# Designed miniproteins, single chains, continued (5): the designs that were tried, part 6

Each design is a single chain, and the fold is of that chain. pLDDT is the mean over its residues in the fold that is shown.

## One batch from the design tools (miniprotein)

Design m16178
Fold by ESMFold2-Fast:
Structure m16178 (fold): chain A 79 residues (1-79)
Amino acid sequence: MAGEALAADPKGLTKEAREAGIEYAMKLMEYGVMLAAGLSGREAVERHPYAEEIIEDLAVISGLSREEARERLERGEPL
């Protein structure tokens, strides 16, 4: 599902959630380049050296488990 108020109220974010959001956005560009090169989401995660960091950042942002965050990225759904 869509994120919970992440873009609606930046003053309501914790420092940890805000920092994770920034790091996720920056690393997401590299993941997006891999998808644009014709890789699947699963292949992009397997080849990205910082895939675990992206997964953890997404888990923090969305309140998901690491497994759920990984599944989203493997589907090419970087939300």
Scores: mean pLDDT 68

Design m16179
Fold by ESMFold2-Fast:
Structure m16179 (fold): chain A 93 residues (1-93)
Amino acid sequence: GEELARRLAESLRAEADYLSKDPNPAAQRLAEVLRRLARALEEGDYERALEEAEKLREPLTEYLISQGFSREEAEQAAQEFVERLRALIEEAR
């Protein structure tokens, strides 16, 4: 419901604000997608929120690689994160 969407948007904005302080370009790209996702949730645009969640795969993968993960580990972690996030967005509908 709306409360879950609001809480999720707040968490995503907090994470984006934290990442935006990292000068790493991968962190900056990840923060931008997280902010777009939070905005879609705040606006009740669940279709756009699901689209923005899918767009997290590449910037999250690149960010994790920059943190020392292998490409395989980063891709797996990004997939698991996006799948869980999509499930939460669907539950918020």
Scores: mean pLDDT 88

Design m16180
Fold by ESMFold2-Fast:
Structure m16180 (fold): chain A 63 residues (1-63)
Amino acid sequence: MEEELRKLLEQLKTIDDINKVAELIKEMSRQLGVSPDELIERLLELTDDPVLKTKLILARSLL
């Protein structure tokens, strides 16, 4: 899971549209067998990038 989450973080760095970020999180959460909220919490734990953290928090509000 951690390797898959790190790949997702790199992909999310390239996406500026928060709606697309939220959609990708929903898709990946389904594939990984976790809730979208759980996936966001795990991603927030793995990243120190403040821009990514902001994207994740905004995407969480759309879930």
Scores: mean pLDDT 82

Design m16181
Fold by ESMFold2-Fast:
Structure m16181 (fold): chain A 79 residues (1-79)
Amino acid sequence: RTDVTSLSEAEQEAVRRALAAALEAARAALADAPLPPTPEQERAAVEAGLAAFEAALREAGLDPALRERLLADLRAANE
């Protein structure tokens, strides 16, 4: 997995903000879901989180190759 300590301070801050955005997007996707959420609703929440994470990294201007690695790491974490 991508070692956060190998990143610049600006890149680390961008990753922290992107993770926060991903978590909020996932929570919002489940806000109206019945308890317990269905597998489809859980999948939709993961997809919303991944989309928010990628968008936040793009907004921060991170290198495309680094964005792809970080997104792949987040996808793997949800597998």
Scores: mean pLDDT 75

Design m16182
Fold by ESMFold2-Fast:
Structure m16182 (fold): chain A 57 residues (1-57)
Amino acid sequence: SALQERLAAEVVARYGLSEDTARMLVETALALNPDGSEAELRAAVDELAARVVASLA
C-alpha cells in the first residue's frame, strides 16, 4: 500500500537500513498494531528501526 511504501522509505532515509529490512519492519509493526492509527504505526516502525540500528552498533 502507499502507506507501507511511505513508512519504508522514511525508515531507509532516517536510519540507513535497506529497503528489504524497512519493509519487514513495517509489516511487523502492522502485525503488532492491527487497530493502530497511522501515527501509532509510524511510532512503532520508528521504535523497531531504532532497536535494529542499536543492535548493529
Scores: mean pLDDT 82

Design m16183
Fold by ESMFold2-Fast:
Structure m16183 (fold): chain A 81 residues (1-81)
Amino acid sequence: MIEVPELSEAEKAEALAYLDRLIEYLKELAKKHPELKEEFDKLIELYEQMKEAIEAQDYERLAELNEEILKLLEEIAKKLA
C-alpha cells in the first residue's frame, strides 16, 4: 500500500523555513529588478499562500499554487530572455 506520506512536523518546519528564505531572496530581487517588481511581488504572494496550505495540509491547494508559480516563473524567464 503506497500512501502519499503526510509531512511530519519536522518536514513542515523545514519547508516553511525554506519558503521564508526564498521569499526574502525574492524581495531582494524585486529591489534590484524594478522592471520585474510586479512579477516578484506575485511570486511572494503565491509562496505566502503555499506556507498557509502547508500548515493546513491542503495538498490540492499546494498543487494549484505550484501550477501558478510555474506559469509565473515561465513569464519571468521569458522577460529575461
Scores: mean pLDDT 79

Design m16184
Fold by ESMFold2-Fast:
Structure m16184 (fold): chain A 96 residues (1-96)
Amino acid sequence: LTEEQKERILHLLELDYKARREDPTEALEKLEEEIEKADLHLEIALLLRAIGYEVTLSEKGKAYLEKHTAAEVKLEELAKVEGISVSTLRKRLGLE
């Protein structure tokens, strides 16, 4: 990841936290659209790995991220591997 990509992902994570507290309905929809449009699923997964997400994921989740190419990593797939909802995964990773 470049420093610009890291800054962008951190900004989106901060916006996610802030949006849920200020206006959860509209702000969450905008954040999900931005993440989807920017194809940031991979970059978020790699950033979470870099900041130590492995302590919050099961062995199955860690193995999924290690065995898939960067382009194939998605939060929805990771949540499915963990056997939890995307919302629960986001909370476990501190994304809210």
Scores: mean pLDDT 55

Design m16185
Fold by ESMFold2-Fast:
Structure m16185 (fold): chain A 94 residues (1-94)
Amino acid sequence: MSERLREEMERLAREAEELVRRALEDPERREEYLEEAGRLSRRMHELERQAGEEDERENPELAEKQREVAREVAEKIREVGEEIEKELEERRKS
């Protein structure tokens, strides 16, 4: 997740909250403030969706890569074990 996207979403959320608060304080301009808040909310929703799609796309790949790394580590442990056994056998013959 991009830190910039999160900061943008937080800024839009705060602006929308302030507009909603102003709509509560000034009922005459309530509709205008709510329309602006709606516009910001829609834009924030688009940014959240983009961020969510990126996370969902990255999560399965990261999980697969983590499993692959774990498998590689297990294989290396086995190789080291075999080398140790060979070294012990050479010591026994010496």
Scores: mean pLDDT 62

Design m16186
Fold by ESMFold2-Fast:
Structure m16186 (fold): chain A 87 residues (1-87)
Amino acid sequence: DSHSNNVSSSMTNMMHVMSFSDTDMNSVHNYMMNVTDDPNVPNVFNSFFSHTDVPTGVSVFTDGMSTMSNTHVSHMNGVMTSGMSSV
């Protein structure tokens, strides 16, 4: 499925640029799969990791994720921003 392919691509990008535990990756996967009706969520993650300009990437990520649960949005945004800053 296109959605499953988008989720897989997003997870691959996250593993490439950030160090994630199996638990964190499982949480991200479950989160993205729960938004099956919105393929833009994995695309937002892919878009973020394709940008070298952190402000632009963060803006796209935040805008795309703003319709989702604040708990998951806050967790993923914090992990992505922290990971990108630390490496």
Scores: mean pLDDT 48

Design m16187
Fold by ESMFold2-Fast:
Structure m16187 (fold): chain A 96 residues (1-96)
Amino acid sequence: SRLEKLAKEIEELVKKNRNTTNVEAVEEIKKLLEEAAALQIAEATPEEAALIRRAAEASLKTLEEIIRLMREKKLTLSEAEELLRARAEAEAAARE
């Protein structure tokens, strides 16, 4: 299926681009994720579609923040992911 092909392509692009500073490569990953979400929504029940949309929106927002950090701080994809993770852990610890 197209969804299976997209999932494999996304996985391969993420692995290949782990150390990239090229934001265009990460934007391409974002486009493929948007296409995959749209395909899942098209085949889902209304209830499932609402959950998929919410999950997709959260994932895409995280990826947009990664792209922003890569542009502003000249980080690799891997470094931007690590920074977001560290920030999330610090925020969670502060709420204890």
Scores: mean pLDDT 84

Design m16188
Fold by ESMFold2-Fast:
Structure m16188 (fold): chain A 73 residues (1-73)
Amino acid sequence: SLEDLWPEIEEGLLLIEAAVALNIARQHPDDKELVKEAIETLKKWQKRAEELGNERAVQFIKDALKEIEELAK
């Protein structure tokens, strides 16, 4: 059923949201509001990825946050 597939769907959506947030920060590093929103989105999804036990997703988000921190202190 769709409910049985939801964990896989949720992980996919989480990674898409995280990738979109990173891409927004990369394209608009001087836009402090967009960068802040991207960081908040990534932190939200890092917590969720940790709850799901998805170590690969956690690592992707940690790397993304580190990259954004280099763009806008």
Scores: mean pLDDT 81

Design m16189
Fold by ESMFold2-Fast:
Structure m16189 (fold): chain A 92 residues (1-92)
Amino acid sequence: SAAVDRAIAEFVKKMREAGMSDADVAKAEATLRDLAAQAAQFSSASTIVRMIRGMIKLFEREVKEGKDPKDAVDKGLGYFQMQVTVEKALAA
């Protein structure tokens, strides 16, 4: 989905702007793409975009609060993983 790809690209841009290394950004993007692929089995593209946008907002809040960008991305990915788990349970 073009909309999902754009949401992932926006988060990657935010991670780079926060000063994360290319290696750490690549690892986070790979995890995010895996989670988005899992979500696509039971969720619409619009739902996945909303989940990613929620993760971006959490990441931005943590970075603004002075948290390390890597720790902030881990929290954002944890939020996305939680949303994937909830959507999967609701689809079952």
Scores: mean pLDDT 85

Design m16190
Fold by ESMFold2-Fast:
Structure m16190 (fold): chain A 69 residues (1-69)
Amino acid sequence: MEPTEEQKELVKEIAKSVKSLSEDAAATEEIMKRTGLDEEQLREAFKAVKEEDPSIQNLLSFTELIENA
């Protein structure tokens, strides 16, 4: 299901403090634990957040970030 705005805001906050989430698997797992989102739900949140603010492309996988550079 689509994540809540509060969950998206938390994802944005953590993402901004980490330059690349795809490089830092530990940071990605921390987001999952803090938000309570599953891996699939977290990916959905990443895509939703990127659509709103492309400047935080580090929310996506490293390969997708390179493709958009």
Scores: mean pLDDT 60

Design m16191
Fold by ESMFold2-Fast:
Structure m16191 (fold): chain A 87 residues (1-87)
Amino acid sequence: MLDRDGEVELSVDGAPGEPVRSASVAATPSEDPGLAALVAELTERVRALLAEAIREGLSVAELEDRLGAAFGEFARRVAALEAEERA
């Protein structure tokens, strides 16, 4: 069973471009409560913005601005959660 070429290339990202799948999605019901809440809030925001863009015919620039704000807030909240883990 020893094989020199046995270094497993993790190749689980499999996505063209960015391997966003490296998150903790595999732990579906066991996600950290704080992170799960933040992800749920972001998901709701993105879903609402996309639905609004489809319904209202939002311009690309307007959608980009709103998505940027939502992701910026999410990033700040994740950073705060990470800081708590370090404290």
Scores: mean pLDDT 64

Design m16192
Fold by ESMFold2-Fast:
Structure m16192 (fold): chain A 71 residues (1-71)
Amino acid sequence: DKIKEELIKAAREEDKEKFERRVEEVREKAKKAGMEVPEIDIEAVAASGLGFEGAPLVRETGEKIAEELEK
């Protein structure tokens, strides 16, 4: 759904600050809509090199988030 698509898009961000802001925005929207959003370790994902060449890790995180939202 829309929340799921936004979360996947956020997880594919290569910029650490943009990724963190996007995840926060999606999480707040989900809370207002009464949806559960999986807890992700934003710091661990960002520390793995987002903004340089961490895109594969961001994509993996996005896929895990998508699977959680489909449960």
Scores: mean pLDDT 55

Design m16193
Fold by ESMFold2-Fast:
Structure m16193 (fold): chain A 65 residues (1-65)
Amino acid sequence: SPAEGLAAAKEIQVEGKEATDEKIAKIAEYVKDVMETSGASEEDVYEALAEKIGEEVAKKVIAAI
């Protein structure tokens, strides 16, 4: 769900928890929902994610879309 993806991103960003494949998949679902509802581009989403959870994790999320 989008709420689970947002929670997973917070765990990585705020709590410094490991970016597991399961968390990346949940964040990718949240990102898909944001893109569908807002019309945001993949590039815009990547930039926002990279600022919050780091470039490496952001690339993995985009690859999972």
Scores: mean pLDDT 79

Design m16194
Fold by ESMFold2-Fast:
Structure m16194 (fold): chain A 62 residues (1-62)
Amino acid sequence: MDEEVKLAVEKAWIAVNYFGMDLEAVAKRLAEKLGISVEELAERIKKLFPNPTPVEKKIIEL
């Protein structure tokens, strides 16, 4: 699960920063693919990324 969350965050960063996709929509879709809620995704990110990027911080805030 932890490695899948890290990869999901990397994909979200690429989708938002390179493709201009909506962060909230991307985060929701990735959480659904992982079989967890956006809230659970945020908790996982807090554990795995002690120094989160702006994208990671925004996902945590959702």
Scores: mean pLDDT 70

Design m16195
Fold by ESMFold2-Fast:
Structure m16195 (fold): chain A 87 residues (1-87)
Amino acid sequence: MGEDLEQVRREAEEIIREVERLTREAYEISGDESIREEGEETVRRMRELLRQMLETPGVQPILDAFAEIKELAEEFKRKVEEKLRKL
């Protein structure tokens, strides 16, 4: 459990960093302030979920928070891709 939990936490942190990088790169390409603002808000929400993973005992709450982090990242990626296609 300890090693698997640490791996899930690391993967969540990596997903958050990828969203931060995508936000920066997409903003640099588009100049669209809404991408930066939505990216920053998405990262803030994901970091709140990561904190809940660390504070809540039990496997299921950790997996639920991790799933929500992945969903937030995928939704943000889809929105960025749509905006970049319109350029």
Scores: mean pLDDT 81

Design m16196
Fold by ESMFold2-Fast:
Structure m16196 (fold): chain A 96 residues (1-96)
Amino acid sequence: SMREELEERFRKLVEEARRALREGDVDAALRQAGKLLDLAEEAKKRGDLELARKIAEKAKEIALEAGRLAEEQGDHEGLLRAIGLVLRAIGVEFDL
């Protein structure tokens, strides 16, 4: 089903983000958070507002953790990108 396809893509993106965070790779973690937000918009477009909210919340969580890691590394650009992704995730949730 379309929902099963979206849920599988969601799982894979979260696994990739968690790997990036464990490896200290801020850029990779932020890329996965961005892809999660794109997936949340796709779920919303298909009318699955519950799944869209879950994906956006997970993207926000990953972006916050990546931002903390960026701050620890002195990566100011990574921190700014993380803030932008958190704000985008909040926007997706409020537009549901």
Scores: mean pLDDT 90

Design m16197
Fold by ESMFold2-Fast:
Structure m16197 (fold): chain A 74 residues (1-74)
Amino acid sequence: LTVNAPSQEEVEETKKELEELIEKMKKSESISSEEVARISGLILSLMAAVLEGQMSEEELKELVKKVKEAFASL
């Protein structure tokens, strides 16, 4: 498995995209399977960033909690 560590800028961009999708879910009555797949991919990228020490586990846990709360609101 070749997982290249993302740059700090890429990590910040990934966080922003995930937060935008979370806000979209909170405002929408539905979510597409494509959006679910995108969210999963973003979370996996952030997990890699945590493993490489570019992001804290606490910050990832907060984002995952927000995703779970957004899904629960659908």
Scores: mean pLDDT 76

Design m16198
Fold by ESMFold2-Fast:
Structure m16198 (fold): chain A 90 residues (1-90)
Amino acid sequence: MEEEKEAAIKKLEEQLTPFSAESYRAAATAINAEMDKEGLSEEEKLEIEDEAVAEARAAKPKSMEEGLKLALKIVVRKLVELKAKRKEES
């Protein structure tokens, strides 16, 4: 579990390096596609995104870039946890 979270976050960090509008959009699009693949509704996607943004803000990021990166990392972490839970329960 933890190794899968670390691998997913590392892959995201590589996608966001260098940080740009293009790399951010590409990463966000890939994450949204993964949520679609898992069968999440638009409401469930928004809930996960809202929770991730709230957690990122609570961490008091030093810049907008840091906050955006942190929010995406939180979404990716939550998706890995969701996939693992579904696989274990199935």
Scores: mean pLDDT 79

Design m16199
Fold by ESMFold2-Fast:
Structure m16199 (fold): chain A 66 residues (1-66)
Amino acid sequence: SAEVERLAELVVQGRIDEAREELKRLKEQGVDPKEIGDQVAAYLESQGRHREALIARLLGLEVASE
């Protein structure tokens, strides 16, 4: 949950490059970027942040596709 909250904060603040680098770091550690991206998106949607939720999903898919 701490990783989800930190990634959500970065996306909300428009710190997209930092969010991407954090997702890449998590992927290197064996975390599925699509799964964590979907978790971040669900968290953001629960807070009414639909645009930021879409960004989080797209970032997860982008990093997973590398």
Scores: mean pLDDT 87

Design m16200
Fold by ESMFold2-Fast:
Structure m16200 (fold): chain A 68 residues (1-68)
Amino acid sequence: SLEEVKELIRQHIADNPDLAEESKRLLQEAVEKDYSAEELREMALELAKRRDVRSAVLLYEAARFKEE
C-alpha cells in the first residue's frame, strides 16, 4: 500500500543519516505532501540522476500505488 511505502521511506531516512541533503528533502516531501504519480516519478528520476538508486526505487514504488 502507499502507507507501507511511506513508512519504508521514513525508515530509510532514519536509518541513513548520511543521505545527501537534497535526497532527504525529496523523500520528506514525498511523505508529507500529496504528490501525483507523475510528480513522484519526476522526483525519483532526479534521485536516480544523483545516483541515489535506493531512494529513487522507493519513490517509483510510491508512484506505482498512486497511479491506480
Scores: mean pLDDT 83

Design m16201
Fold by ESMFold2-Fast:
Structure m16201 (fold): chain A 91 residues (1-91)
Amino acid sequence: SEDEAVELLRISTMELLGYSEEEIEKMLKGEDKELQEEFRKKVEKWSDEKNYDFWLEVLEKAKKRAEELGNEEVVKLIEILIKRIEEEKKK
């Protein structure tokens, strides 16, 4: 589902930004609003800077997790996002 794809992308982004498993769990449960706001600002900054290589690493990591979970629909959705970012890099 789209919600499962979004969660895997969020977790993969958090891990690549260096957040611990405990910090990731707190953010996913909404238990640490300051940590969530820090994460949101980092994601916004990296998106604004058009750091395509970072976002491709996030997508590849999320794709591997989706493959391990056997979620073929999420794998296909992530592959579409990878293609879109690769096309943006060519502009």
Scores: mean pLDDT 80

Design m16202
Fold by ESMFold2-Fast:
Structure m16202 (fold): chain A 80 residues (1-80)
Amino acid sequence: MEELVDKFVEALREGNLEEAREYAKKLVEEDPVMTETDKRVLERIIKNAEEAHENKDELEIEINVGLVRMLYGVLKIERK
């Protein structure tokens, strides 16, 4: 599962948004602790990353990558 998170953030950084959407869907399906709120956050992160790539905003891309790592890492720790 951590490997899926890494693939997801890599896809976000590279602008492979179709790959990112597929990895996000797998993350939701494979992670039993993920809530509907968390799914909505992932959807917003993908949308924000899509706009950031269109604008070539490297800072916003990294912010969205950080949000994914924080969301997934923190939720795992808090729910464990």
Scores: mean pLDDT 72

Design m16203
Fold by ESMFold2-Fast:
Structure m16203 (fold): chain A 73 residues (1-73)
Amino acid sequence: SKEELIKKIEELVERLLAEHPDLLPENKARLENIVNELKNKKLSKEEIKEIADSIIDFIKRVLPDYEIPEFEL
């Protein structure tokens, strides 16, 4: 469901920010903006999947050793 996808994305971002407080301010702002967009916009399931994929790609680039939980996309 859309709610489950949003929840998984929010939990991923919260965990990442908690485990990596020393992330660059620009990278923290990017992740926080994504969570705010998910909360404030009426997004389709497809749009939420695209956001999830973008976050996964971002994490792989910024934190290559970080283990990313599974998403049902």
Scores: mean pLDDT 74

Design m16204
Fold by ESMFold2-Fast:
Structure m16204 (fold): chain A 95 residues (1-95)
Amino acid sequence: SLEEQIAQSIEDAAKLVEEAIKKNDENTEEHLKSFLEDLSELLDLLEEQGMVAPLKETLEKLKEFLEELKKKIKNEELKKRIEEIIERIEELLAE
């Protein structure tokens, strides 16, 4: 299903970011910026298409991943962007 494809894409993207952090990759901040921008656009699309409800479990897991990610990064601007996405997910899940 489309929902399964979206869930898998989120999981795959999250794993790539986690691996970059573990390797102390010099491009980690660039990968994080792209990931967070893609997530912001995805969340807007999910709300517009009424796809939040079938992806609630995926979004809850994503929120937990982002909370842990925020603890591991040094860049304060990226931490704020992660917090904004977490708040957006919480808003969507409250509906």
Scores: mean pLDDT 82

Design m16205
Fold by ESMFold2-Fast:
Structure m16205 (fold): chain A 97 residues (1-97)
Amino acid sequence: MIVTVKFSQEEIDNPELAKKKVEEIIEKYKPDIVFLDNSYPSEEAVKLFKEKGVLIIRTLSEEEIKKPPAYLFGELALKSSNPELQEIGKQMLEDVK
């Protein structure tokens, strides 16, 4: 079973509330996989999921999915007919691989 979980700012700021929510989710749904939607709770709350054998996957924001400018420049440089720019592009793409 896969469950998507959202933590409020209050739950992130208060480890006790985050832990309580984690325990309720585990007891009620018994998930195999948990997707954390744009929020990452305290390390202790995450550890509770792991102790129960739950796989944790964090969803990336739309902004985080967009590669940094170095990646975009690297891709463009590789499409260039200039050998110097191709070399720079290869190096930039290795760093974001």
Scores: mean pLDDT 64

Design m16206
Fold by ESMFold2-Fast:
Structure m16206 (fold): chain A 121 residues (1-121)
Amino acid sequence: MPPPTGEEVRELVEKLNSDELFDVEEALELARIEARLYAAVTGDPEKAELLLEAFERFLEKNPDIKLSGETLRTILNALRAAAEGAPLENVFALIDSEEGLSEEQKETLKEEVRRLVERLS
């Protein structure tokens, strides 16, 4: 993965701190920038691709979703923590605390977290 440009990183930070709601296509675009940043920082583009794939599957199961920048940040942090070997209970507690997700969306995200951890083992 090529590293993101300074402009892409600035856009990501500004969008995540905005009051905007992101649809599936917008959330995926921001997640792609975050995945490239993660690959650049960690030196692990394969792990970054698996994170992005998990998020894409979450969005496919929730096609009508509208995400705030805060909720999107929580989702990306949960996937990153899982990929970095955080205890699954701690990742699920983070997901369960997110008020911007419905119970069905939380369960879908937990399924993708479990799948991600299995693929990394």
Scores: mean pLDDT 86

Design m16207
Fold by ESMFold2-Fast:
Structure m16207 (fold): chain A 60 residues (1-60)
Amino acid sequence: SLSAAERAARLREAILTNDEATVRELLAGPRSPELAAVVRELFSLLGTEELRALARAWLA
């Protein structure tokens, strides 16, 4: 399995490239502080309201 740092790096890249399927996959996986930091940093760049709603629920 990927480390928390590798998952965070993949999430950052997926958000920046509008890879919605990869964003959904990573947010459905194990939660980590590294992933939460990326979600907070890049929240405004999430390409759909569905992904923003998922991220809001995930950060709560």
Scores: mean pLDDT 81

Design m16208
Fold by ESMFold2-Fast:
Structure m16208 (fold): chain A 76 residues (1-76)
Amino acid sequence: SEEERRRQALAAIDAAVRELIKEYKKNPNISLEEFYQRLKERVEAILRELFPDLPEETIRAIAESYAEFVKRLLEG
C-alpha cells in the first residue's frame, strides 16, 4: 500500500541520516557540504526506488527539505 511504502521510506531515510551522521563524526575529511550532498543523494535514491511514479522535481524538493532540516539541527 502507499501508506506502507511511506512508512518504509521514512524508516530508510531515518536510518540513512543516522548512518551518515555517524560517518561524518568519525571522518574529519568529510566536509559539511559533502555530508549534505550525500544526504540529498541517499534520500533521492530511496524515493526513486519506493515511489517510481513521483516527478523528479518532487523528489529533489523532498531531498532538499530533508537536508535543510538536518542542517538546522546540526548548525542551528
Scores: mean pLDDT 82

Design m16209
Fold by ESMFold2-Fast:
Formats: structure tokens, sequence, C-alpha cells
Structure m16209 (fold): chain A 60 residues (1-60)
């Protein structure tokens, strides 16, 4: 299902080195900006912010 794909994606992010997530962050931000009503995309971006210790960005 779509939810299964989201969970698989988050598992990949969690296993990814922090430096790699930092490199990918601007691409996730652009993706979220291009899809402002996409809850899944925003949830994924928020999870990446939390993984990087950017709590203030994750709260927005």
Amino acid sequence: SFDEHYEQMIEVFRKMPKEKLEELLPYFEELSKGAPDDDLTHAALRAVYEMLGKEDEAKK
C-alpha cells in the first residue's frame, strides 16, 4: 500500500548516514514546497528534520 511505501522510505532514511540526509534535505524541502497539500511528503520531510536534530523545523 501507499503507507507501506512511506514506512519503507522512512526505514531507508533511518539507516542512512546523517551526512547523507543533510545532502538530501534541500531536495526534500523542494519536493514539499512543490506539493504543499501532500501530507505524506510533509510527514517525510518532518521525519528527516527530526532525524537531523532540527526540532524547530520539524515542528513547523
Scores: mean pLDDT 73

Design m16210
Fold by ESMFold2-Fast:
Structure m16210 (fold): chain A 74 residues (1-74)
Amino acid sequence: AKATLVDLSGEKVEVDVTGIGAYLVEGKDGSKVLSGVPHPGNIETFGEPLGEDDLKGQVENQNKILERIAEAEA
């Protein structure tokens, strides 16, 4: 399965979460995001807090990745 994460520069990067594990991490605002790296510091490590539009985009990407993971496990 693949996840799209925002790197330190704010660019979207695809990572393979099948081998490295899919982690749900909590941001400072309590939002849950899918990460391909160990938590808990990933949101801060990958850059500045997301704006509302950026956050919505990441949530949509997470939902697509979670759906693919669920289908692969079914």
Scores: mean pLDDT 50

Design m16211
Fold by ESMFold2-Fast:
Structure m16211 (fold): chain A 60 residues (1-60)
Amino acid sequence: GAVNTLMQALLALPQGVRDSAIVRLAGAPEQHAALLQQLGLSADISQADIAEAVKQIVEN
């Protein structure tokens, strides 16, 4: 699903780039569409799925 797709895209990034992307996804909802597009993903991924993907990466 969208959560797993976003997690895989984030985990493929170098750690510094990943950490920056996670901070922006958590703190700047207005930037979500642009960030998803930069990752090659659909901008239609919901805020709930973004929050879940970020949570799973941060908790692991």
Scores: mean pLDDT 81

Design m16212
Fold by ESMFold2-Fast:
Structure m16212 (fold): chain A 108 residues (1-108)
Amino acid sequence: MEEVRREVERIREALKARYPDKAAEIDEFFESHEDETLYRFFDSLVGANPENLNVSGLAKLAGLSPATVSRLIRELKRILGPDALAVLSRIAEDVAIEVLKEAVDKAI
């Protein structure tokens, strides 16, 4: 639960840092969706090859409806441009690794 919120917030911060001119649109996007839905979507991007990023594949990996995934992809491409999924995949992977490292370091 705490890890889900932490990963989602870090992805939000990383996106706003990369796209400062889009900060308000990014905030609206994250505030318009539940953290659990966003977490599942971003986690599915970590598991998907960039060349195979599509609504059906991501919906199956995330356990979300194709309609939900289609809406998320459309909104993100509108805000961030056509490379949105590739950028998000990289950011989500980096954040997941960082959160995992911090959890391991705290356990020592």
Scores: mean pLDDT 77

